# Ledger of designs, part 105: designed miniproteins, single chains, continued (2)

Each design is a single chain, and the fold is of that chain. pLDDT is the mean over its residues in the fold that is shown.

## One batch from the design tools (miniprotein)

Design m7637
Fold by ESMFold2-Fast:
Structure m7637 (fold): chain A 97 residues (1-97)
Amino acid sequence: SDAALRAALEEALRAVDSGDLEALRRALQRIRDVTTDPRLGLDALVEVAEHAVKLGNKEAVRLTLEAAKELFKTVPDELVAEAIGAILRIIGLELDL
């Protein structure tokens, strides 16, 4: 549900702010578990990665990239290009750190 995805995203953003990588792993798993629309889930993961880059947290970017790769395995064929775009954006953000 959109509400559950927003709650998981807010938890992930708070975990990035606090540098709590265990809380981030849990929140990223929750994003994957509650995502019913892969496009919204990928957008949430890009937002987490962009926030992690603003804080210089390279490990948080890497964890978010792994979550995006796992979500990619479940995207339907028509969303593959969008999923690749999201993953490439997160990789680009990590390389800028």
Scores: mean pLDDT 82

Design m7638
Fold by ESMFold2-Fast:
Structure m7638 (fold): chain A 65 residues (1-65)
Amino acid sequence: MMEITEEMKEAAEKALELLKKGESVEKAVDQLRDVLPDVVVQYLRSLSKEELAKSFESIIKAYEE
């Protein structure tokens, strides 16, 4: 698995907040564009809002652990 950086955690927290506010998957995933490889960003765009929220939560938890 990819090593989780502080920048990835912060981007994931912002993306998760956008999803909770009802923003689109594209808007939320765009927060991670500068911290994740393009192939991973494209994959995340294919997920449902529920799966995407779980992915962002996993990134945040991985950094804290």
Scores: mean pLDDT 78

Design m7639
Fold by ESMFold2-Fast:
Structure m7639 (fold): chain A 77 residues (1-77)
Amino acid sequence: SEEKFLKKAEELKKEGEEAFEKGDYLTADIYYGMAMLVLGVYIATTENPSEKVLELAEEISEKANEARKKYLEQLKK
């Protein structure tokens, strides 16, 4: 169960990273948001989520915040 959620979240994180490298910060934020939703469902339904799940969630949250910041900067141009 955990491995399936981690795999899906990591796939979505990779899509977000590829969009971020392209300068498509809105698409990056969307993919990171989807990854966080996948992990959030697991965390909400699991009594003791592993450190690996919690660390990945923190990493993706930080990436989403940076993507959103970059997107907002683009809108000011």
Scores: mean pLDDT 87

Design m7640
Fold by ESMFold2-Fast:
Structure m7640 (fold): chain A 75 residues (1-75)
Amino acid sequence: MEEFMEEIRRQEEAIRRLEAMLREAGPTPEQERLLDELKFAVLGMLRDKAREYARKLMDALGVTEEEREEILKLI
């Protein structure tokens, strides 16, 4: 139960970081859709799908490989 709560907190942090990056970049409708899909996958506990959408979103935002790995570790 405690491990599950820590996992949720990490996933929330990843989403918050990506939301902040989108806000600063001035998001396209496609990037906003990817963020929504990521949030939905996280809520559904679809870890592989959540990671896939996160990778696609970070690729679209031009996130560095190092930052990408840090965010993916949270998911």
Scores: mean pLDDT 79

Design m7641
Fold by ESMFold2-Fast:
Structure m7641 (fold): chain A 98 residues (1-98)
Amino acid sequence: SWADKLKELAKSFDEKEKEAVKKMVEKVKKNDVLGAADVLTETIVNDESLSEEEKMKKALIMTGLVASEVDSEAAKTLLESVKEAGKDLVKELLKELE
């Protein structure tokens, strides 16, 4: 499944990134899409050690994992926001997941 492919990509995640996914899951379970977006921003978007391409790939993998674990409108909204922000890179990554 595509969820299994995302889990495989996430094996390279460090402890901070793994913890962020767990926090995002808890936020979207509470239908708190803004709280989940804040976790993503603090963990990935504000990480000056990452390139813009690395930030977008990690954001897509994280939001995809959250959406695969939580079937909610908040999880879907967060994933769609990331897809819209990085449309070209998202298309490339989705091809790798097929």
Scores: mean pLDDT 76

Design m7642
Fold by ESMFold2-Fast:
Structure m7642 (fold): chain A 88 residues (1-88)
Amino acid sequence: DPELAEEYRRLVKLVQEMKEKGVSVLDIVKEILLLFAETEEERKIIEEHYENVRNNIVNEEVSKKMQEIINKLLPKFEAMRQAQLNLK
């Protein structure tokens, strides 16, 4: 899928640009997760988790939901990588 391969390249470029600008790894991960959020509910969970981190709050339920989102993201990254490798 050429579109998926192009999206992966854009993501890699965005991550590199953010690193060069001195954006923290935590903020880079947040931006990536927000880009891959499939639902408004997932976006709210991501935002709530990072708000909790900013306020030094540990919320086990929100953290668990965040881990589920991260686990969902990993197969999508693998699919994008495979799409790029299968381009020609």
Scores: mean pLDDT 76

Design m7643
Fold by ESMFold2-Fast:
Structure m7643 (fold): chain A 99 residues (1-99)
Amino acid sequence: MVEEFLSKLAKTSQENAQIAQEMAKQSKDPKIKEVLENMARELQEVADKLSAGDTQGAADELRELGVYVGELTKLLGYPDKAQQGRDRLDQLADMVAEL
């Protein structure tokens, strides 16, 4: 059901924000650290907007998250997968915006 899906997505986004923040603190590469810190902020914004019922705002934050996922994937040595990760988040954002 849509409401259950959005609640679970918000919770997962908040949990992933905490993981990204912890990974950023452990990162020795300043570029990876910066991208992970930005991902943590965007994941928290997604969770906050979904919890507030702002599906359009959540969709905008998911698209921004996709940019950082692409950047992180390239930095980790998987540039061929960067666009796929971004496309998946854009698709999720489009679905959330229509709710």
Scores: mean pLDDT 84

Design m7644
Fold by ESMFold2-Fast:
Structure m7644 (fold): chain A 64 residues (1-64)
Amino acid sequence: MSTAERLARRYSFSEQLLDSIIRKLQIRSVEELEEIADSILSHLEPFKTEEEQRAFAEYLERRL
């Protein structure tokens, strides 16, 4: 299982969203994103809807 798949399952968001975030933030690896996501989302619930996944992406963009 890829790191993108593991992260998507853990936070309940799509691999397409992860790829978009990686590209926009110029992150060199999904592993780097995974560590950042864990730090930022330590107190947030996993997202299950597209709307929540979009909110997550916007949150990462604001924090990173």
Scores: mean pLDDT 55

Design m7645
Fold by ESMFold2-Fast:
Structure m7645 (fold): chain A 75 residues (1-75)
Amino acid sequence: MDELLNNAFKELEKYIEEYPNSKNKEKILEKAEKIVELIRELMDRTMPEDSPEREKILKELEELMKKLKEVYKSS
């Protein structure tokens, strides 16, 4: 599970970095949104609501979502 979650975060970071220079921005945004949804779903299934690990993952996801919105608006 942790490996799947880590891979999802790496994919999301990759899509955020690729977005400004992509000729297919709509497809990259769609993929990024699906990865965000997957991360949230994995957290809900595997992590207790009050766990320190869940709080760290939520903060990391919020920072990446903030970057995604910033890139989307700037492009």
Scores: mean pLDDT 76

Design m7646
Fold by ESMFold2-Fast:
Structure m7646 (fold): chain A 80 residues (1-80)
Amino acid sequence: MEAKKRALARMLGGLGASAEAIEAIRNAKDEAELKAAIERALQELGVSPAAARRLADEMVALPAEQIETLVPAIVAAIEA
């Protein structure tokens, strides 16, 4: 869990997520809070609610070392 939170905070922070969104990710107590924090961060970056939910589900399912592989999909979702 902690390694995954660090990877998510690093990736989403690199994409321009707010300090408040990154703090919500770091402070998530369970998977449901983590998903909600990711969805909020993605929506703040310009991702639609539907795409943010899908990407958040993918992010919590991936091992920490593979989270950065989602960067192209996130960028495409922001530009859609």
Scores: mean pLDDT 82

Design m7647
Fold by ESMFold2-Fast:
Structure m7647 (fold): chain A 92 residues (1-92)
Amino acid sequence: DELKKKVLELAEERHKLQLELGLISEEQAKLSRENLEKTLENATEEELELLLKVGEIQVELLKMYLDKRPMEEIERIAREREKELEKELAER
């Protein structure tokens, strides 16, 4: 399915960024991907949409780290994205 493909593509981009930043090992990236693939086997469309949104946020934040943005800015954006997700979940 298209949503599952997008979630996996975002996870691959996230892992590449995390590896470049030295935050994870190749083995950790592989395990994370395998765990995500298992999660996706029984995920609903709503769960896939949430995973896609979370993945997009994670990639955004990691790109800010690579761009050497101030930590205070990255933390602020992370908090704003968390609040947006909480509101979306509450309004369902």
Scores: mean pLDDT 80

Design m7648
Fold by ESMFold2-Fast:
Formats: structure tokens, sequence, C-alpha cells
Structure m7648 (fold): chain A 61 residues (1-61)
């Protein structure tokens, strides 16, 4: 799930990841803009991919 992917992040990144995912769901930003925000918060490429995959699975549910 998206929440499990966010919960797996370092504590300092979790709040930014949750906000970024919510902003994408609300149509305020693109997934690409969300990825940039996560990288700026210190997320690794692997962590960003895990969140993107979990978000895609949540859309299909």
Amino acid sequence: SVQAAIDALPEEIRAEAEKAVNDVKAGKITPEQAAVRLYQAGATPLEVVRIANAAQEAKDA
C-alpha cells in the first residue's frame, strides 16, 4: 500500500511524502513534481520508485 511505502521512509521524509502523495491525488501537482519534492527531502531513487509503484496499485483498486 502507499501508506506502507511512506511508513518505510526515514521519519524526516515521511511528512513530505504524505503531503506530496495527497497533492498528486488532489490534482495540485504532477507525479514528476512529487518525485522532485521527495528527492529534495532526501529520498533515494529506490524509495521514490517504491512510492510510485504503491500509488499506481492504489489507483487500480
Scores: mean pLDDT 76

Design m7649
Fold by ESMFold2-Fast:
Structure m7649 (fold): chain A 67 residues (1-67)
Amino acid sequence: MSEEQAEELVKFAESLKKLSEEQKKKILDLLLAGRGDAVAGLLSSVLSDEEFNKAAAKISELMKKAE
């Protein structure tokens, strides 16, 4: 994973204002591990449908840029 990609993932996690710092850190760790499915599961329990759809689209785009 590139430094730029890791920085984008950090910014994404920080943009989730409804999450606690501990939840943001856990999501960042899962994203860095390539576990987007686990992140989606966690986000679906805490975000609205609209926020979840935006987050899922952004995660998908970031993971696609990793290739």
Scores: mean pLDDT 73

Design m7650
Fold by ESMFold2-Fast:
Structure m7650 (fold): chain A 87 residues (1-87)
Amino acid sequence: MKKIDLEALKEELSKLSDEELKQRIERGLANAEKVANDPSLSEEEKRLYLSAQIQELEAILEVAKEYRPELVPFIEEALKRVKELLE
């Protein structure tokens, strides 16, 4: 599993509109919910995927505080929802 490249993520996110960033976060959340509820996946596979999604959302939140502060509450809510799926 590749470590999250924060510089590459900053470059990618800086090119997105607020709407595009919201769509990316909503897709990530929908995929996380799908993985959490997939009966064909082991609990270990679910945990690894959800942990990776939490790390990505935390990185997105860090970047958004600098480039899109108005989206911070939206990202924090998505992060909270993914963390609840891991519990």
Scores: mean pLDDT 78

Design m7651
Fold by ESMFold2-Fast:
Structure m7651 (fold): chain A 74 residues (1-74)
Amino acid sequence: SALLEEAKKLIEEATEKIKKAKTIGEVIRIMNELLSKMSEIYKKLSEEEQKELLKLVGEAMRLAFEKIEELKKK
């Protein structure tokens, strides 16, 4: 659906911002903004699309935590 494709684009954009983030605070801010937008889209999706969205959001959260661990080391 168009909403799921919009969600995927927002996740891709957030993922790029996370990769470029220089501080843990920036990563947290990006993730909070993404989760807020995903919450609004989630309510409008079908049950199958909601499952796909949760999977994609989970992958983005994992990347954010990996980036935080990277920033802690250096």
Scores: mean pLDDT 86

Design m7652
Fold by ESMFold2-Fast:
Structure m7652 (fold): chain A 81 residues (1-81)
Amino acid sequence: SNVEKAAKELGIPQSVLDSIKSKNEKEKLLFLALEAITLRGVPLDKVIEVLKKYNPELAEEFEKAAKGGESSFVRYLLEKL
């Protein structure tokens, strides 16, 4: 799935995917982004790249949210989850 591919590209283990089974595909992608930034130190640019690749319909929204930097993007993710 796109979620499994995104997790692999962000370096997120299967155990994190297993913890979010109840979420839909979009919510899973946003949660992986939050995990990558806040707990794994993945650079914002890499996270945005992966999110735009697997959820291209939200690409403009991701770019807008990222303009304020990492803290702004984390706030955006928390508001959508």
Scores: mean pLDDT 83

Design m7653
Fold by ESMFold2-Fast:
Structure m7653 (fold): chain A 100 residues (1-100)
Amino acid sequence: MPSVEEVLAFLREQLEDPEFGLLASLPDPELEPGYSDIVPNPVSLTSIIERIESGELTTPEEVLEEVRRLVENALKYYPEGSPVVEAAERLLERMEAFTS
């Protein structure tokens, strides 16, 4: 397992990848009405990074669980096969490969 600092560096690299632009920030309430009613614990790439930097997430395993939550949240709100769901699933695949 890599260190949490190595995981932080990895996620910062993913944040710069245009493929994950849809995951970078929390959904806009004007564009995604009712999101908070369906997804009570929203997460984004930026929010996960901020929680590592603040010391709230201290292990690679805790970060991996937040990336899994990002996928589960996307599947709850967006249709299967949507670009947001596909991006979230690909981020999880890259994260799992990195932490193996």
Scores: mean pLDDT 81

Design m7654
Fold by ESMFold2-Fast:
Structure m7654 (fold): chain A 94 residues (1-94)
Amino acid sequence: SLEELQAELERKEKIQNNIKKYEDYVKYHRDENRLAVANHLANILIEKGKELGLYRKGLEYAFDIIKRAENGMSVEELLELAKKYIEDIEKEAS
């Protein structure tokens, strides 16, 4: 019947909408984790800059890390970049 076909279409649409909601939740939690990591790395850069008398440089690198995380840079790439920034601060302070 037409009613049975409509019920089947509504069921398929409901399943598709549930998949979309799940994908959005996974993206949200992934993005939130990335930003949390970026905030921790930013704090390390600020403290390192403060410790070595390069506070402004530490702040600039911290804001750059946060901006890159907001623009979708992976956790792995953020860690590599933060390591390079710490090395740059330590080298300049030497």
Scores: mean pLDDT 84

Design m7655
Fold by ESMFold2-Fast:
Structure m7655 (fold): chain A 79 residues (1-79)
Amino acid sequence: SMEEELKKKINEFNIQLAKADEKTRLKARAQYLLEHSDSPEAKEFAKKALEAIDNGDLTKARSYLLQALLKEFEARKKK
């Protein structure tokens, strides 16, 4: 039906918007860590997250950003 086709297109549009918003948030967080972190390991994972974002791999970007945050947390705990 036309309603089912319209729902599909709306869902695809919402997925694209959600991915664009997530990409923006991930990029901002990774850039912040790269600029402000005192941990070389956190900066390395943040850089890898940015590279994954540029390649469109948001799953990989999330993984690298999580690792960057964990390294940042470990570095702060030692201070």
Scores: mean pLDDT 82

Design m7656
Fold by ESMFold2-Fast:
Structure m7656 (fold): chain A 72 residues (1-72)
Amino acid sequence: SKEELLAAFRAVVDAVIAHMATVDPAAAARIAAIRDEAEAQMRAARSLAEAEAIIDAAMARIQALLDEVLAA
């Protein structure tokens, strides 16, 4: 369901935010902003396929941010 997908997304991203908050609070805040934006988009999504696409896009943005921050 969309609710199960949202819960799984939140659990994974919240763990990343918690870890990053101890290392780079600015990066943690940026990831939290991506999470909040994706959650808002998922609430507006009219299908499970739209919700999956939103999560895929959000996870790609988070990965790009982590690659930038952790490579530095």
Scores: mean pLDDT 85

Design m7657
Fold by ESMFold2-Fast:
Structure m7657 (fold): chain A 59 residues (1-59)
Amino acid sequence: MNEKAIQNLEDFAATLEAKRDFAGASRYYQNLAFLHESLGDKESAAKYRELAAELAAKA
């Protein structure tokens, strides 16, 4: 997957969080976690999974 697509997902998740759409932001961080797991990046996947859980708790 290209770097631009990953960056776009990160930017969109951050935008949703800034708008206090915690449920929406959580969903995008879950997608980022899955993507990084698919790429073999377990560290980034774990980080995004944790962020998604924290945001889901706020929603």
Scores: mean pLDDT 79

Design m7658
Fold by ESMFold2-Fast:
Structure m7658 (fold): chain A 70 residues (1-70)
Amino acid sequence: DPTSNPKGIALVFGDDSLEQNERMQELADQGYTVGSTHSGQKELKGGSGAVATVALIGKKEREIIYINTK
């Protein structure tokens, strides 16, 4: 179904914590393809056809969302 294309890709930083897992589920429910990453890797670059959004949990950067605008 072409209308079910994911909104984009969401990368959630963490060590498999409850907060990380809850946020990953929330983003998956919103139509994102969700992945996890560790060790302070940051993807702060936008790509062609995407808009990058950085989300904070508390006072720390914990996720990056790439939105497919097409």
Scores: mean pLDDT 52

Design m7659
Fold by ESMFold2-Fast:
Structure m7659 (fold): chain A 91 residues (1-91)
Amino acid sequence: SRMKRLETYALLLEDFVLGSRRSHAEIAREVGVSVSTVSRFERDIRSLDPSVREEFLEATELLPAEIVELFKSLFPSFVEGEEITPADREL
């Protein structure tokens, strides 16, 4: 469901921003999705895929304001919908 997608992105974004790492199995169990779904969503976050930008922003509504502000400070161009520079993504 859309809500499970947003919850998965929210947990992955929190881990990404804080530098913490829950296992994909733990996130999958908590949200009720497959491990392969968690793995795909982590790749989207790590690549800063602009096609999922709106879902990432919706997912931030599930996070504390402090985490959201950290994400914005790390990736302002992505959050503003500007073109992603090579420095913002790993090829």
Scores: mean pLDDT 71

Design m7660
Fold by ESMFold2-Fast:
Structure m7660 (fold): chain A 89 residues (1-89)
Amino acid sequence: DEKLEELAKRLREALLSSAASLERFEAIQAEAAAQWAAAPDDEELYERQLQEVLGISREELERLRANPDDFELELEVAERAVEALIARV
């Protein structure tokens, strides 16, 4: 939990670093929401969005689903996802 809070803090600081960073993040969210609204319950679209935006592969999603109580695995994937998102804003 503390490490997830630190990752959330890093992401928040990156997003709030400039008005442009926040605008890019909001644009990423709006685009993802629009794609989801156009194809609701499309599991493949959801998995593709996770890979393209957060760098989470289908294999990593399958490992997370197989190991829901593996907090270390969740942290590893979350850290990579936060770094990928920070790189895009």
Scores: mean pLDDT 73

Design m7661
Fold by ESMFold2-Fast:
Order: structure tokens, then C-alpha cells, then sequence
Structure m7661 (fold): chain A 75 residues (1-75)
């Protein structure tokens, strides 16, 4: 099963392009939400995520969503 994992990252505006390039180099899609906020996303196999993290795919998604909400609230 493929799942889309998204992370919202708050960055200094001067570091935005650097962070975006690093994320793209790791195979992520990057969406610029503002000068200081990026969304990075990748479709991954749930079984691979579970193997790498030791968490269920649902737990990984829930943690990512909670972290994204916190970053958006702080930015």
C-alpha cells in the first residue's frame, strides 16, 4: 500500500532554497507555502515505512500530521 507522507517545515527565509534543495535531493516533492514554510511530500510503501521506523503506517501519518499542525500554528 502506498501512503503519502507530508511534513511542514518552518525555515528561516534565507535558508528556504537550501532546505528545498536538500529535500528534493532526498526524493521529496517541495511546495513553497510561504517564505518561511515549506511542505515536503513523498509517496512511500507503508511496509517500508513500518520497517524503517518500527511504527505502523497509521502511527507515522498521525505523528506527521500532529507535527505539521504544530509547525503551521507556530509559523
Amino acid sequence: MKIRLSRVVAVAPEDRDFVAEKARALGYEVEVLSDSVLRISKEVDAAEVEKETGLSAAEVQALAEAENAAVLAAA
Scores: mean pLDDT 74

Design m7662
Fold by ESMFold2-Fast:
Structure m7662 (fold): chain A 73 residues (1-73)
Amino acid sequence: SELEKKLRELGFNDEEIEKVLAFIEKNKYPKELIEKALKIMREKGLPPEKFIEVLLELDTELGVKQLEEAVLA
């Protein structure tokens, strides 16, 4: 899996990868959100346990931006 390879490159172990993949599948996060979270993890050097927090923060931010675009359009 491409996502599994990227997670391993960031220092995630097999247990951490399983937890992350289960969370993503349960919440149906789009690929674009996942890729943005991976970029933040790389740029800030965040540990694996912070990945779910980053995903949740980005999901909230994306929702706010969608509302702002609808108002300004």
Scores: mean pLDDT 75

Design m7663
Fold by ESMFold2-Fast:
Structure m7663 (fold): chain A 101 residues (1-101)
Amino acid sequence: GELLLEAIGAILRGIGAIIDTEKLIEELKKKIEEGGNKEELIKEAEEKIRELRELIEELREVAERLREAGDEEMAELIEREIERLEEKIRELEKLIEEIKK
């Protein structure tokens, strides 16, 4: 039904966000080594953290609706993507602290 299509869309958005965030982390690390503007790099990382937190909230709502519908397996797949996104937030937060030193 519609909820299953929403779940598939949520998983794909999660995967895309992880790939985009990994690319951003690589680009930020390179810019740090090249002597880039620290304030701008921190701002880019903080904005990505904000975007990821908003996505996590959306994914949590989809996971809750799946559980209410009895689709535990799809809910668990989305929760796994949430955990991966939370890991990427921690990586960005650690990178921000490294830039500030």
Scores: mean pLDDT 88

Design m7664
Fold by ESMFold2-Fast:
Structure m7664 (fold): chain A 73 residues (1-73)
Amino acid sequence: EEEERKKKEEEFNKLVSEAGRRIAAAPTDAERQRIADEVVEKFSDDPELAEKAREALQGILAGHDQVRAILDA
């Protein structure tokens, strides 16, 4: 169980980190949202990880919007 949990956590961290980089490089809000949705869908069979993914990706999307707003101000 511990080994399976560790594997899932490593996979989660890797996918979220990759998604964060893809979101930063994505040209449109639609592409950024699609990337976030893809990561959440990968964990749809694990409600706990799906919720954590949703929260993490929402934070990344909000952070991107905040930085963009500051630069455009």
Scores: mean pLDDT 74

Design m7665
Fold by ESMFold2-Fast:
Structure m7665 (fold): chain A 89 residues (1-89)
Amino acid sequence: SVDDFVAQYDAMMDELAALVQQLKAAKSLAELEAKYAATMAALDQLEAFLRQQRRALNLPFSDEDIAAGVARLRQQIDQVYAEKKAELS
C-alpha cells in the first residue's frame, strides 16, 4: 500500500541518515571504509526499493528521477567521505 511505502521509505531514509552520522563520527581509516561501504549498500537498497515501488504503485516520478535523486545523495555521501578521509590522514 501507499502507507506501507511511506513508512518503509521514512525508515530507509532514517537508516541512511544514521549511517551518514556514523561516517562523520569515524575515528580511523578502517572504520571510515567500513561505514562508507555500509552507507553505499543502504543507498543501493533505497534505489532498488524506489524503482520497485514506482512500478508496483504507479508513483508519479520516473526511473530517471530516481536515478537523479540517488546520484545527488551519492555525491553528498562521497563529499562527506572525502572530507573525513582528509581529516584522518
Scores: mean pLDDT 90

Design m7666
Fold by ESMFold2-Fast:
Structure m7666 (fold): chain A 60 residues (1-60)
Amino acid sequence: DPVAEAERLVAEAQAGRPMDEILAEASKLDPTTQRMAARAARDAGLVDLAEGLEKIADEK
């Protein structure tokens, strides 16, 4: 479920997981899941993560 994966990535970022590791894991996911994760990150106020996820989704 793309929603559950998006929420997990945001939760890991909020728990202090390095952004590079989160982006590396996200890069292996479908573009739809990446876009949902970017939306969830924005809603959580994680602007840097949201921008990184949006770039990955747009490139792939």
Scores: mean pLDDT 80

Design m7667
Fold by ESMFold2-Fast:
Order: sequence, then C-alpha cells, then structure tokens
Structure m7667 (fold): chain A 57 residues (1-57)
Amino acid sequence: MHGTPEEGAAAARALGAMHGGTAPGSTDPREIGRALAPQSAATEEDLARQAGQLMSL
C-alpha cells in the first residue's frame, strides 16, 4: 500500500457525506461499506478528469 492521494480524497469525501448527508444510525459494516463504495467510484472518475486536464499542460 502506497497511500495514494485518491485514497485520502475518497476517505475525506466519505466522511463529509456521512457527516453532512445521510449517515447510518448504527455501526453496520454492510451499510458503511455500501455508502463508501459509490463515493470511492465517483472520486476515481473525478481524479481521472483532473489528470486529463493536467496532461493538457
């Protein structure tokens, strides 16, 4: 594990969504994993677009 910036961004985004958005009432690993999965996928897509812009340099 190299600790990529994508992991940090995904974690921070998931925390933000859980804090400001819809958070599970109980600590259910199934619900938490489900909530984190779409956030991670969306973050990776956003990072891909930003990488494209950086390459246009």
Scores: mean pLDDT 55

Design m7668
Fold by ESMFold2-Fast:
Structure m7668 (fold): chain A 65 residues (1-65)
Amino acid sequence: MLVSSEGGAGAARAAGALGLASAEGADKIQTRANEGPVSAQELGDAGAEASGPAGGRAVEQLASI
C-alpha cells in the first residue's frame, strides 16, 4: 500500500469518523444486548446500520487520494 502525506491526514480523519461510527454502533449494540442474547450476525448488522454510508465514503475518498 502507498500512502502520501495527504493520505496520512486522510487516514487519521477516516479513523476518527470510524471511531464516532463505532461509538454509535456500540450504542446500538448495547440496545440489542439489553433486549436479550445477540448473535454475531445481529451485532454486525447493528454496527453496519449505525456506521452507515459515512464509513464507505471515507474509504472511497482514501482510495481517490
Scores: mean pLDDT 50

Design m7669
Fold by ESMFold2-Fast:
Structure m7669 (fold): chain A 113 residues (1-113)
Amino acid sequence: MSDEAIAEMARFLGVDVSLVKTEKDAEALFEATVAASFMYMALSIAKLALSRSESPEQKQQILQEAKKILDLIMENAKKILKENASPELYKALVEKLEELRKKLIAELEALAK
């Protein structure tokens, strides 16, 4: 992985590139970028489902299922990151992914109301 690619992924996730010190740290950064991408995909699918839903009950069901999917992505990401990332990078990546998860949930909750 190039230094430029590492810097771009760090900017995308909002983490300090200086925390990426090893090849395993770079792999963890890539895995966190993949997790963030899956979260955005889950948001897009949920938004499409909400736009096609006519009942408040169906909208709440879609919201609950989307939250469960985002939680699963986060749980799987934490496991992978713990195995590959240095402790400081792990904390930074988990914090930024949790911030993203909260932001996407808030967006879906606004659309489901």
Scores: mean pLDDT 88

Design m7670
Fold by ESMFold2-Fast:
Structure m7670 (fold): chain A 91 residues (1-91)
Amino acid sequence: NAAVKASIDAAVAAAEEAARRFAESLGATLESLEVKDVKVEGETVTVTAEATLRDAAGRRGRVTFEVVAKNGEVVSVDIVAVDAGMSELSR
């Protein structure tokens, strides 16, 4: 299904962009983004992606994003989990 693929691709791209912007806001950089889960429910695609961020000191933290896309368009981007390493970068 081309529409579902377009929604997944859009959601992954949105997660990567959100992760980069979040990293930049903390003085960190995005090292990797891994798609952990993809749920397809009718027209709605929910992608769960884990971003690994690295700060200037070389410390790593992980942030999990949940992106909802419908009909090839991103509906929402949310941070659903942050590990303990990220709490130091956010302050």
Scores: mean pLDDT 81

Design m7671
Fold by ESMFold2-Fast:
Structure m7671 (fold): chain A 70 residues (1-70)
Amino acid sequence: SSLEKQIEEKIQQLVETVRQIRRLKAEYAAKVASGELTPQDREAYEAQLRALREERDKLVEEIKELLAKG
């Protein structure tokens, strides 16, 4: 069904978003540990992390709404 397909597509997007968050956190932690992190790197990572967390939260709510329709 179109509903099932929409749910599957949103779940795939959520999985990818979570993977991107984990990757950014790991890269940020590695730069902190190496002492190579600049203030500009920090601001860029924080902005990217915020955007990905907002997208994650949006996808979770969209999936919940779609599941409530089934």
Scores: mean pLDDT 88

